Designed miniproteins, single chains. Designs and how they scored, part 34

Each design is a single chain, and the fold is of that chain. pLDDT is the mean over its residues in the fold that is shown.

## One batch from the design tools (miniprotein)

Design m1225
Fold by ESMFold2-Fast:
Structure m1225 (fold): chain A 90 residues (1-90)
Amino acid sequence: AAEAARLAEEIRALEARVDELAARAAALAAEGRLSPPQADGVEALLAAARRALAEARRALEKGDLAAARRAIAEAQAYIDGAAAVLDAAE
């Protein structure tokens, strides 16, 4: 029970982080500070993160904590990649 609750909280935090990065990418693109290839790259990474988080939620609903942890780790990697591109664009 405690482990499932912690994973659910982590998924929610990562979903919020994806939304934050998507908003940041849109703002930078609108200002001309993010090139089209950089914008496409960030969008692809955030889409992959959203898919991984959806898989984590489904795994958690089935009680598969190992699959949920793996999907969370994949989402974290995609989020970190997107953040790195945005930080480089400034």
Scores: mean pLDDT 89

Design m1226
Fold by ESMFold2-Fast:
Structure m1226 (fold): chain A 71 residues (1-71)
Amino acid sequence: MKEKYIEELEKLFEELAPGLSPAAREQVRAHIEKLVDNLSEEEIKKLIEEMKRAVEFRKTLPEQVAQLRAA
């Protein structure tokens, strides 16, 4: 079920962009749902793995610019 992938992608996005407003979080969720609906299960799994690697990598770097854009 694609809902499982939406949940995983939301968790990964929370790691990449913490501190989003409720409105911004809802917008991100809507984009994730649309993306998951448009991709095959194999493509979604590859995206999740790539995002997991990106999350681990970005934890080693400060996110000053991303924080400004999130506001």
Scores: mean pLDDT 72

Design m1227
Fold by ESMFold2-Fast:
Structure m1227 (fold): chain A 80 residues (1-80)
Amino acid sequence: SMEEIEREVPVALELMKAGAYLSAGDLKGAAEAYVAAGEALRETDPERAAEYYEKAAELYEKAGDEEAAKEAREKAEEAR
């Protein structure tokens, strides 16, 4: 369906970007891509959105960006 395409294509693109950033060792870039994947799902699939925000928070924390990690965790909690 068009709604599925509108939802899943942006998610797939951001997950591909996240994978590329992780392969390059760019934890912050990967975290930003996971936040974008979560944003794409926030209204249609809040549980999946929360999972991607939690993944972003883990990556931000590993990158030393405690403030961005906190913001991502707050987004995950709000999405549920």
Scores: mean pLDDT 84

Design m1228
Fold by ESMFold2-Fast:
Order: sequence, then C-alpha cells, then structure tokens
Structure m1228 (fold): chain A 118 residues (1-118)
Amino acid sequence: MVELTESGGGTFKEGSSVTLSGKVSGTDFSKSLVSWWRQREGELLEFVASISADGSKTWYAPEVAGRATISVDHAAQTAYLDLKNLKVSDTATYYWVVFDGEKNLLAFGEGVKLTVVK
C-alpha cells in the first residue's frame, strides 16, 4: 500500500514564500512522475507543477511559472514545491499526486491547506 505524508501548509502573508512537501512510502518513488495539484474553494482541481521520475524535466502551470519550483529527493522519498511571492489567489488545498511511467494514478494525497492573507 502506498502512503503519502504531506506538510508545509498553514497561514502565510502575501509576498512571502512557502515550501510544501510530500513524502511517499510503499512504492518505488524513483520511477514515479510526481505532481502538485490544487483546488481553490468552489473551483475545479487544477494543475500546478510536475517533475519526471529522473528529475530532468519539470512542467509548471502558467499562473505559477517563474515563482514555483518543484524538486525531488529520492534518498528521502520526498517531493517539494517551493512557491515564492505568494498571492491571496494561491489560497487552496494542495494535493501531491504520484503517477507511474504510464500515467496511471498510484497515489493521491489527503491535501495540505494553504491560506494566504494580505
């Protein structure tokens, strides 16, 4: 069974930075595509960032491009999302999602809530 532990949420001021983390156990993390998704209140689930299994390729949603960085630490079995220059519109529940090499969903996190205040 795959287990996900997410952390780094809470309440932050506009213009600050946050690091969200997701740790996985029970799977070969090094062969998995890792992505971060978010859901704002009353909105659909939206893509934020993704990183390839070998860490060589990253993808970012346009609204976070230039202020988000996704990274992985395979030894720690942990993926990170660094989000700088926070905006009130970044207020959402963030989900860490793990896919296999064929893009089949392996695990979906319980979500970590981020609140950005002015």
Scores: mean pLDDT 79

Design m1229
Fold by ESMFold2-Fast:
Structure m1229 (fold): chain A 74 residues (1-74)
Amino acid sequence: MSKEEKELKKKIEELIKKIEKKIKENDIPENLKKQLKELKEEFENNPEDLKKLLLELEILEGVIDLYLAVKKVT
């Protein structure tokens, strides 16, 4: 693996753990939990586009953060 691929894999693993912790500590909708499961399964199957996977995980984290923010004001 290139140094870039190793750093991307590390970032992906750390982000997955961060999102899993948010899901465990908060009442998150099943559709968002399912999205994390699907992205985690994609990562475990050695995806060719690690940058795309990282971006998809960052988008999911943003959606979860937005959901939690809306829940606080609604």
Scores: mean pLDDT 82

Design m1230
Fold by ESMFold2-Fast:
Structure m1230 (fold): chain A 67 residues (1-67)
Amino acid sequence: MLSKREQILRLIGEILRKIGEILDLERELKEAEEAGDEEKAKELRKKIEELKKELEKLMKELRELSE
């Protein structure tokens, strides 16, 4: 079993990676919207929403471990 410290560090790593992915996708979304690519914009919005939900779950787990 991973130590509590190792579990916290792993979650922080996953959270930071997902934040980075969201920021990259939001930039791509802005570019797609400016280009008028509505199909790409729709796909990017869906991916961003899914990543945000995953991020919320990871942040909840981090809070619970940090108690």
Scores: mean pLDDT 83

Design m1231
Fold by ESMFold2-Fast:
Structure m1231 (fold): chain A 86 residues (1-86)
Amino acid sequence: MKLTLVLSNVDPEKLIAYALQAIGLELEGHNVSITIDGDTLTITIDNVTEALIQQYKSIAEELKKEGHDVSITEDGDTVTISITYS
């Protein structure tokens, strides 16, 4: 399975935090791709387990409760979580 995280309107502190998390996943042996386009950070993680996807869905639900705009989309073997920060 593949997980794509699309993070929009990210402040610099959060951008650094997500970049460090992505580096951690690379060090754990995941194939991670990071793309920055303006205020949008896209992180794509290949070869993920269902457990890791559920973990990120839980984080997305917390951010939604905090008032951020969150959407989760599934297309075949890819789960996309889009978060727009307030």
Scores: mean pLDDT 78

Design m1232
Fold by ESMFold2-Fast:
Structure m1232 (fold): chain A 100 residues (1-100)
Amino acid sequence: SKLDELIEVLEKEYGMTDLAKLVRQFIAEAKATLSPDIYKEVLERITELMEETIKKLEELEKNKSKLSPAEIKALKQKIEEDFVRGLSKIMQEGLEKEKG
């Protein structure tokens, strides 16, 4: 799937192995917990979040020569933190929809 391809990009191209594992765990939990329609919506939202996160990482890489090592580290950390917060919010909202 498109989402599996994006997870592989995150893991192999950006070295974010722990984030890739986290995403796979969230997908497994969503599949086990959510009805098919809500699960599909959650996967679509995770896919969009992954695409936006990869775009931010690509922009960071493109501008790497213009930034100090400290600035690169800080920006990468912010991208990772924003991604984790986004995943948690998507899961929380999915679970709230499931409850009615």
Scores: mean pLDDT 87

Design m1233
Fold by ESMFold2-Fast:
Structure m1233 (fold): chain A 70 residues (1-70)
Amino acid sequence: MKIELTPEQEYELIEGAAFLALAVERVFYKKGLMTEEERQAFIDRVIAEIREKYPDHPRLEELEARMRAE
């Protein structure tokens, strides 16, 4: 059984995953487990993955701007 997501649910998952990734990155960075370069690479990878999977999403640019406003 494969669950079909509504556009609203899809966006909520994308947003939730993106901000969860940022929260994890922030914790690792503060604990000294990540360098600044690794932090930037992590953010770039998360953004790239979202763009690849959901290229037509109307709020993608807004989400990227919020993620980069760290």
Scores: mean pLDDT 72

Design m1234
Fold by ESMFold2-Fast:
Structure m1234 (fold): chain A 69 residues (1-69)
Amino acid sequence: EPSPLEKALIVAQELAEKTGRPVTRDEIIKAAVEKYGLSEEEARAAIDRALQLGFLVRDENGEAVLPAP
């Protein structure tokens, strides 16, 4: 029922809370595929959309990340 965007943001938030550090694009893709059965293509599109909407930021390497809480 959640959109691919919502699923990606849920797993990103869970990872950030568990690790206490910023969560990378690759970690979000892996978690979304594992938990929700998203394709890598769907997960990448969701991350790109989250970045456009300001839910994710670019790190020092220009990679999309969810900041640490």
Scores: mean pLDDT 77

Design m1235
Fold by ESMFold2-Fast:
Structure m1235 (fold): chain A 89 residues (1-89)
Amino acid sequence: DEGRKKAAETAEKIAKKLAEELRKQGKEEEAKKVLELGKKAAERILKAKSLQEAQAIASEFVAELRRLHPQLSDQEAIRYLQKIMDALS
């Protein structure tokens, strides 16, 4: 499914961007966790059995990103979630 591939790639791209921001702040361990989270979310999205499941995974991913990167604003979190949801549509 091209939509799920694009959503998975989008999740990894978001994670990579946030990991680079964390590294610039000297937070290497948090950066590694964010990258791992992105890879796991991408794998789960690709294996999702329904659109609903893929959307749930995207929501969980963004919630975990906020836990690992508390400086991530509500607006940025919403924007990232929307990008993944748009890819799934």
Scores: mean pLDDT 86

Design m1237
Fold by ESMFold2-Fast:
Structure m1237 (fold): chain A 63 residues (1-63)
Amino acid sequence: SDEIEEAKSRLRGNPRNREAWTRLLEVLKKEGKWDEAKSWLEKQLKTYPNNPVLHEALKEVEK
């Protein structure tokens, strides 16, 4: 959706922005796209393996 793509775009600019991650997770929860979120986060973690914000976000979508 446009909302998800907008949120992802914001995170590409600021991957450690916790508020941007909160917004993305809210949109994904609303649209029920948790599997897409996990796949995308796993790809981001391959690029930024020690990013704590990405690890927290992945833990949230795995619930």
Scores: mean pLDDT 74

Design m1238
Fold by ESMFold2-Fast:
Structure m1238 (fold): chain A 69 residues (1-69)
Amino acid sequence: QHTKLIVVPKGGDINKTADEVRAVIEKNGGKVDSIGCNRLQCTVIGDIPDNAIEEIKKLPSVQSVEPGG
């Protein structure tokens, strides 16, 4: 049930990226259990719909998204 997603931010505002990712997941009917970010990437754990992943990829604050195992 829990999905792990790796989000690579585009730019230095990691908090903005984390907030936008959470909002997109919730907007698309998903649930975020945790988001842990460092300056390189954010690890997102929760119930993440495929349509939320596609929307996250299109965010200006996101460089890339990799599905976690």
Scores: mean pLDDT 78

Design m1239
Fold by ESMFold2-Fast:
Structure m1239 (fold): chain A 69 residues (1-69)
Amino acid sequence: KKLTREELEEEIRRLEERIEELKKEIEEIEEELKKNPDNKELKLELEELEGVLALLEAVRSYLEKLLEK
């Protein structure tokens, strides 16, 4: 199945929304880590969220390239 231009644009918007949500969560954890810099659980959570963010940004870039085709 190939997505229409409109479907691709919708998927990109949904990804952008999730990316912005993740960025906010990352900022919140970074602020908490400033208060508790040796909290291993927060560091692990930050690494996990940063990994998910990188994947979502890669998927968005892929969809944007499909939109250009």
Scores: mean pLDDT 81

Design m1240
Fold by ESMFold2-Fast:
Structure m1240 (fold): chain A 62 residues (1-62)
Amino acid sequence: IREILREADRNGDGYLSPDEVAEAAERAGLNGTVVKIKVILAGKERLSVDEAVELLRELRER
């Protein structure tokens, strides 16, 4: 997931929009997680790649 999240950082600034995190989750096959991500990140402008990794890890709990 970390690699996919880094690829979603299109401008390379180390931050992702909620939509970019949701797209990365879809690319990782986490379709059921996309809705949860959008709800959790509602009202947030962006988060770091590390924050996105932790969020997806908690939702997936690998």
Scores: mean pLDDT 70

Design m1241
Fold by ESMFold2-Fast:
Structure m1241 (fold): chain A 100 residues (1-100)
Amino acid sequence: SLEEEIVRAVREATLAGNQGKYEDAVEHYRRAAELAEKAGDLVGAAIFYLNLADVYEKMGKYDEAIEAYKRAIELARQAGDEELVSAFENRLKKIEEKKK
């Protein structure tokens, strides 16, 4: 099922991230986010794009992290979750400061 594919992608992303396999973690979180969007789970998709951004930050890929944070914010806004929007905007500001 679509839900089983999302769970598998998140599990694979988490495992890869814990092992320092950041490129693999990126691909699995991207897959999880895309599947969540397809399922209509905007909050889940936003969280997976946030996790993708966190992995990019660990890799020092700040431009890619910023783009992933912006996508997470967009999805959280579409979901009407103002608390998530605020939290993600605060994370975006911190990453922009690290890039400077």
Scores: mean pLDDT 89

Design m1242
Fold by ESMFold2-Fast:
Formats: sequence, C-alpha cells, structure tokens
Structure m1242 (fold): chain A 96 residues (1-96)
Amino acid sequence: SKTEKAFNSLSDEELEKQLETLKELLKAFPDDAGSWYQLGRIYYKQKKLEEAIEYYKKAIELDPDFAPAWENLGKVYEEMGKYELAEEYYKKAKEL
C-alpha cells in the first residue's frame, strides 16, 4: 500500500522521532492498541524482533480482533524460523 511504502522509506532518524512520539502518546493513552502496533512495526523494521513481538502481543491483548497485529506476529516468527508458530498467527489473522 501507499502507507506501507511510505513507512518502508523512513530514515532511522525519522523512525526514532516516531518512537519518541508513540512512547509519549502511550503514557497518556496506554490502552491504544494501534499505537502499540505501530511501536511493534518500528522495532520489527529495526530487526529488534523480541521487542516487536512484545508490542504486537500488547496490541492483541488490548484488541484481540486487530488482524494486522496477528499477521505481523506471524511475520516476526517466520523471520525467526518458527514456521509452525507463524502459521498459527497467520491463520488467526485470516479468521478475523
């Protein structure tokens, strides 16, 4: 998508600014599943896979019907070589 293309073209400096903004937003609105999901995306782009998993799981805990978080958890586990676990998360995303 256009939005995904824009996100993938962000510099490390721009990602760090988005991280700081999201952390401040989450201090005020800790139950915002979308912001936890965006935090996970930034950590995944930085190849910080364990942190990405933590934040995507937080998004799912707050909004279990948020399909993009389930799909991206699948992608992270697939990148880690955990293919069976990745398939479980992809299946859940498709059922939503």
Scores: mean pLDDT 85

Design m1243
Fold by ESMFold2-Fast:
Structure m1243 (fold): chain A 64 residues (1-64)
Amino acid sequence: GPVDEREVREALILIAAAIAKNYALKRGDFETAERIQEVAERALADPNADPLAVVRELGKIADE
Protein backbone atom coordinates (compact mmCIF):
# COMPACT_ATOMS: atom_id res chain seq x y z
CA GLY A 1 0.00 0.00 0.00
CA PRO A 2 1.01 3.67 -0.24
CA VAL A 3 1.45 3.88 3.57
CA ASP A 4 4.11 1.94 5.48
CA GLU A 5 2.43 0.38 8.54
CA ARG A 6 5.78 0.43 10.40
CA GLU A 7 6.07 4.22 9.90
CA VAL A 8 2.46 4.71 11.12
CA ARG A 9 3.18 2.57 14.22
CA GLU A 10 6.38 4.52 15.01
CA ALA A 11 4.61 7.88 14.46
CA LEU A 12 1.75 6.93 16.83
CA ILE A 13 4.18 5.85 19.58
CA LEU A 14 6.37 8.96 19.18
CA ILE A 15 3.40 11.38 19.16
CA ALA A 16 1.77 9.71 22.19
CA ALA A 17 5.09 9.72 24.07
CA ALA A 18 5.73 13.41 23.22
CA ILE A 19 2.25 14.43 24.48
CA ALA A 20 2.58 12.33 27.67
CA LYS A 21 6.12 13.59 28.40
CA ASN A 22 5.09 17.22 27.83
CA TYR A 23 2.20 16.76 30.30
CA ALA A 24 4.57 15.28 32.94
CA LEU A 25 7.24 17.96 32.37
CA LYS A 26 4.67 20.79 32.75
CA ARG A 27 3.93 19.31 36.22
CA GLY A 28 7.67 19.13 37.07
CA ASP A 29 7.40 15.31 37.15
CA PHE A 30 10.76 14.29 35.65
CA GLU A 31 10.47 10.69 36.97
CA THR A 32 7.19 10.13 35.07
CA ALA A 33 8.73 11.73 31.94
CA GLU A 34 11.66 9.25 32.20
CA ARG A 35 9.26 6.28 32.58
CA ILE A 36 7.32 7.45 29.48
CA GLN A 37 10.60 7.65 27.51
CA GLU A 38 11.61 4.11 28.63
CA VAL A 39 8.22 2.65 27.60
CA ALA A 40 8.41 4.41 24.21
CA GLU A 41 11.99 3.21 23.55
CA ARG A 42 11.05 -0.39 24.49
CA ALA A 43 8.02 -0.27 22.17
CA LEU A 44 10.03 1.19 19.25
CA ALA A 45 12.63 -1.60 19.66
CA ASP A 46 9.88 -4.30 19.56
CA PRO A 47 8.61 -4.99 15.99
CA ASN A 48 5.64 -6.93 17.48
CA ALA A 49 4.46 -4.14 19.81
CA ASP A 50 0.74 -3.32 19.56
CA PRO A 51 0.69 0.48 19.01
CA LEU A 52 -2.77 0.89 20.60
CA ALA A 53 -1.67 -1.01 23.74
CA VAL A 54 1.46 1.19 23.93
CA VAL A 55 -0.60 4.41 23.56
CA ARG A 56 -2.90 3.14 26.36
CA GLU A 57 0.11 2.35 28.61
CA LEU A 58 1.62 5.82 27.99
CA GLY A 59 -1.72 7.49 28.83
CA LYS A 60 -1.97 5.49 32.06
CA ILE A 61 1.56 6.53 33.13
CA ALA A 62 0.79 10.21 32.34
CA ASP A 63 -2.36 10.03 34.55
CA GLU A 64 -0.35 8.82 37.60
Scores: mean pLDDT 81

Design m1244
Fold by ESMFold2-Fast:
Structure m1244 (fold): chain A 99 residues (1-99)
Amino acid sequence: LEDLEEALKKNPNDADIYLTLGRYYLLRGEYEKAVEYFEKAIKLDPNNADAYTLLGEAYLRLGEYEKAIEYFKKAIQLDPSNVRAKRLLEEAEKKLKEK
């Protein structure tokens, strides 16, 4: 983590570092922080399908199913072969129908 924070100080426009920080917080269950870092990654690299998939997953874990669906659809639009985004989209759509 300290190495990632130092890397950000040297390269504040590196989308991969923000994506890695987002994944770190996602694994810890800190979903709001994960969202913030994935949003920064997307602002720097708006065509990164993996970043949209991870942002959607963070929203899915927060219970924000409509936002999760939006981002999974964007990930699939950028990469139609993204099986993980398609699977998570189905999960989010089922969760939305249950509410």
Scores: mean pLDDT 83

Design m1245
Fold by ESMFold2-Fast:
Structure m1245 (fold): chain A 95 residues (1-95)
Amino acid sequence: MLTPEEVEGLRRVRELMEKAIEYAKKGDIEKAVQYFEEAVRLARELADRTGSPQARVLAEIFEEAIEYAKKGDIEKAVELMQRAVDLADRLIAEA
């Protein structure tokens, strides 16, 4: 069961992911990667402070998406990010 701090942290990570997806779809890969990296940082900080395995899983998905984006596979990066947003939405709803 998620704490209020974990829920708020996941909401912030989700907002950054939505921004990253928006910029990736617009072809602004540099900005998309910046938002992805910020979301990974927040998800890792949340996982480290709270011990949340869910936040750790989100950080891992985000890191994989960044690698695909850097390789120019934007379609795969967006797909992974959308899956991460869907997971975050489920975790927030179950809290």
Scores: mean pLDDT 76

Design m1246
Fold by ESMFold2-Fast:
Structure m1246 (fold): chain A 98 residues (1-98)
Amino acid sequence: SAELERRIAALEEMLALLEEAERAVEEGDYERALALLEELLAKAREVGLPQSLLDSIEQALALLKNIDSEEKKLEVLMQLGVIKVHLAVLITVLKKEL
């Protein structure tokens, strides 16, 4: 129970970081978005998230580092959306075990 509650809190913190990164990308603050996604990846690795989710975060970072067009900005936002849905699903599943 206590460990499960701690894991849920960590996932909710990661979701908040992702939402801040999404806003930063929308505002064109790519330096802030990059820092937030790097922090998200570090936390995700520490918590032991699935490799598919780690790969998705790494892909978002790679896309963000090469952003030079509105099309690539949209691709980054779409990738962040996929990560957001995955985190939200994990939180929902874990909360059913409380």
Scores: mean pLDDT 87

Design m1247
Fold by ESMFold2-Fast:
Structure m1247 (fold): chain A 79 residues (1-79)
Amino acid sequence: MEELLKKIKEFKENTIKNYIKRFGDIEAWYEAARRAEEAGDTSPEKLRELYRQIRDEVIKKLKEKAEKSFNDYLKKLLE
């Protein structure tokens, strides 16, 4: 039982890490573009500036969302 729980935790952590590595930059660019449109300035300079400012914030939110989704999925599987 304990070994299975350890393997599940390792799988979760690796899955989230790989997801962030693969999609983090793309999500940050989408969010930067959305904020640039809201600001009324979609110039390449503004997009690059916003991307630099928000990248860490977006990655943090993406990690939180991924953890929640994984936990929700696991709860449904066990219920």
Scores: mean pLDDT 78

Design m1248
Fold by ESMFold2-Fast:
Structure m1248 (fold): chain A 88 residues (1-88)
Amino acid sequence: MEPSKELAEEYHKKGEELYKKKEYEKAVEYYEKAIELDPNYAKAYYNLGLVLYELGKTEEASEYYRKALELDPSLLKKLEEERLKLAE
């Protein structure tokens, strides 16, 4: 594995921790760093979209969700599950 992919996974995990703490702006920063290191990291695009949606940046969120689904269509089910949680 290239060092950039390992570091991208580390930044993605930090973003997830920040998201759980509702530190949305910091979570965005770490997900963006993960994408910079691994531009094909579908889950990082998905989680960035999720955080942007929480920040009310719905148009930007839709763009990143689209990119994530282009890279990994299986993420559609996760997007549907998260939308159901937000509707409750």
Scores: mean pLDDT 79

Design m1249
Fold by ESMFold2-Fast:
Structure m1249 (fold): chain A 89 residues (1-89)
Amino acid sequence: SDVEALLEEARELVAERMGWKGELDKIREMEKKDPETTQKALRLALMVREGDRLARRSSPEDQKILEELRRRYDELLDKYIKETLEKIK
């Protein structure tokens, strides 16, 4: 389904960020140990990707605003990933 395809894309985005491109086992462990925080990370990864696409098509002024928002989302994404990794052991 479309939802399953988007979730798989989100898992790949998180795996790529962690240097696990093509290896999803750790993401699936995260989903089992902390589904809520992992879901937040997956959603945020998709939002970051869509924000980057928007920034590429935006004015230079809007790009600066989007870059600042991107930085904050990036920090949150890293926080959620680290929190779930600590629960995997």
Scores: mean pLDDT 80

Design m1250
Fold by ESMFold2-Fast:
Structure m1250 (fold): chain A 76 residues (1-76)
Amino acid sequence: GAVLELETALFLVKGKAKIEAVKKQFDRSIAAAPSEEVQKVIRETMKKVLEALRQGDYEKAAKILEEGIRKVEKMT
């Protein structure tokens, strides 16, 4: 489900995986989203996480993603 794909993305961020691998998990989460509202939250989270990763800020990326996961869990 959408949350599981985001948790996998968080595991990859904490492991300092390539940005492409993280993006692939976000794309899977978006595809698994149960509503357009959930999909929008995931897309906004993805944009912010990928920007933090491009800056090399893995701590910021993880924090943003953890907040995004909490928001999606409350909506599902």
Scores: mean pLDDT 87

Design m1251
Fold by ESMFold2-Fast:
Structure m1251 (fold): chain A 96 residues (1-96)
Amino acid sequence: ERPKFSKEVTLEDIVWLIEEMKKAGLSKEEILAFIFGVARNSKLDLSKFKDKIPDITNINFILGALYKFTGDAEEFLKLVEDILNKPLDEVLKKYL
């Protein structure tokens, strides 16, 4: 079952989303560029991701919520880098 995304997003929801982006065949660089763009500016052309990720609206919501949670673009990008390079359990142990 797809996670229900609310105004209060969990770290697990975010990690799940990044793993779905990886499964959809997005490169690490594409995922980082997308996430950075969303954190900085929500006005992105997401048409190229629609075929790979069906629920792009929830992606924008999650990433915006995470950016607000960290309050710092560098901390946000470090979290995303860890999600891309580490298994889910290690990320959860590090940040929770």
Scores: mean pLDDT 58

Design m1252
Fold by ESMFold2-Fast:
Structure m1252 (fold): chain A 63 residues (1-63)
Amino acid sequence: TAAELLALLAEGARAFAAGDYATAVRHFQEALRLAEEIGASPSLLADIRAALARATKALQEAQ
């Protein structure tokens, strides 16, 4: 579960760096769901929400 969360966050960050914002949004949404299910810290939840918001904004500003 923790390994799956780290993998989703890494793939989301990789997609974002590549300009694939749609894929980044999908991975960060799944990471947020998993983090909520496992009772991740408020800090980690805030960081994931910030990453998702950033990716969503980038997607809206792209095509």
Scores: mean pLDDT 85

Design m1253
Fold by ESMFold2-Fast:
Structure m1253 (fold): chain A 66 residues (1-66)
Amino acid sequence: MIDEADLLRALGEMYLAIGNLDEKKGDFKGAAESYRKAAELYEQAGDTENASIARKKADELEKKAS
């Protein structure tokens, strides 16, 4: 069935989707938190590329949050 890494990646994708919705609503703080969680999950899954992308997005949104 689904491997542990695949499950972690799927959870990461879920948090990316949540972050994207929050960003579209202008909730930059909520979006940053969701992208940060996605990055952690991708890193645990060994997906360093997607983890890096999500972390960079979280940092960018955190800078927009005032």
Scores: mean pLDDT 82

Design m1254
Fold by ESMFold2-Fast:
Structure m1254 (fold): chain A 98 residues (1-98)
Amino acid sequence: MSVEELIRHMLAVVRGDIAALRQDLAAARQAPRDEALRILTLNGFRLLALAGEVLLARRLIEKNPAISQSLADEVAAAEAEIAALRAELKAEVAALEA
């Protein structure tokens, strides 16, 4: 397996997890408080795992200059999406605590 194939596989998994997390956040907004807090807590841990996977993909790109710019751009897009989801989750938790 090439490093590029490994990064593409990691990104496919990360994109699937991001999509599932967005669905869970939408469900939390419709849920009773206790269920919403449970969903948000579980997704907090999932976001930490996703951040770790994307950090690993970033390090692989930095060590392998032959990797395409388009793949590096895809990793940067995933980093931005995870950062946005982290901010959204923090806002949802703050709203429940108010």
Scores: mean pLDDT 83

Design m1255
Fold by ESMFold2-Fast:
Structure m1255 (fold): chain A 84 residues (1-84)
Amino acid sequence: SAAEAAFAAAVKEINQKIGEMANTALTTKDLDIALKKIEEVLETGYRGADKISDKEKSERLRKVVEKTAEEGRKYAEELAKKNK
């Protein structure tokens, strides 16, 4: 369905942004850049969720994105501490 296709596309985009975030945190050792990438993950996830007509699937995507962003934030902060 169109909703399933939109969900799959959003998940793919989010996974790509997560990969970019992880690479930025590891490579630059710059917490500010990592946090901006986390914001991009949230924005991408919410935009993807908004395109899903199934409210339950949309809500699940929002929760997954929020959890991923929180885990990513903790990961970036931990790496920044180790790189001082």
Scores: mean pLDDT 72

Design m1256
Fold by ESMFold2-Fast:
Structure m1256 (fold): chain A 82 residues (1-82)
Amino acid sequence: MSELSKEARKYILKAGAALAEGDVEKAIEYAEKAAELAREAGDLRLLAQALAMLARAYRAGGDDAKAAELEAEAARLEEEAR
């Protein structure tokens, strides 16, 4: 696994922890960073995981439209990574 992929996974975990604590702002920031790192790594499966986490963060913040858009993108990327 590349250093970028390892770092992306750390940010996904941080985003999940922030959501568990109710810190939606940090969850969005960490998930966005994870998605950026996953894109740089070219890891479609990891990018899908990061976008799914970002969608959860937006849904927790009340932005259901943005969450639905991100969920659809994540599902498409998971299909491409098969």
Scores: mean pLDDT 86

Design m1257
Fold by ESMFold2-Fast:
Structure m1257 (fold): chain A 61 residues (1-61)
Amino acid sequence: DANEYLGKAIEALAKGDYKSGIEYLRKAEEAGADPELVKKGIEKIEKGDIKGGIKYAGEAI
């Protein structure tokens, strides 16, 4: 479900796997996660703010 993908995204991001982290965030959105929070999370990661990306992913749970 969306929360499982969000948890996997946070784990991947924390491990430095940003590609998998973004992919899991996209899957979470497809599974019904808040699209606004997912979008903000991805934007933070793309700017190099990984902690900001993790924060928004956590807020989407």
Scores: mean pLDDT 85

Design m1258
Fold by ESMFold2-Fast:
Structure m1258 (fold): chain A 60 residues (1-60)
Amino acid sequence: GPIFARAGKDYTPKNDKELALKKGEVVEVLEEVDSEWLLVRGPDGKVGYVPKSVLEAAGA
């Protein structure tokens, strides 16, 4: 099933490929791009990259 993670802190995107997050928002993890970055879908349905350090494991 889908994998979910919660933002442990606010994140401001540094380019147009990154997703903005607010602390406490739950995202769907779509792909692990590398050891530092995930491709996620935000609560508004937008898809973008975020650092893994921004997210905490929430569940499957």
Scores: mean pLDDT 80

Design m1259
Fold by ESMFold2-Fast:
Structure m1259 (fold): chain A 101 residues (1-101)
Amino acid sequence: ADSSAAALRAAARALLAEVGLSAPTAEDVVKAIEENKFSPAQALKLYQAALALARADGADLGAIMKRLAEAFRKQGHEGLAEAAELHAAGTGTSAAFLKRL
């Protein structure tokens, strides 16, 4: 892990601490969301933490974001579910789509 990965992990830990969680990986954050109910503000922090951890660990970002989208949709966090789905499909694709609207 380089200094960039360390910074991402530190940022994720700070976000997780604000929601009372300790999770070492993006997959652990996804499991916490699947097993527990969170407010929209907490869900946003968990989404940001999972994204940072997935990037830091070189995880399959698409797979992690797809699972987050499914978990958020089941809990009624539709905006976060859509954001995660667009991220799973690729940020560039999402930006190109929005420019055509």
Scores: mean pLDDT 76

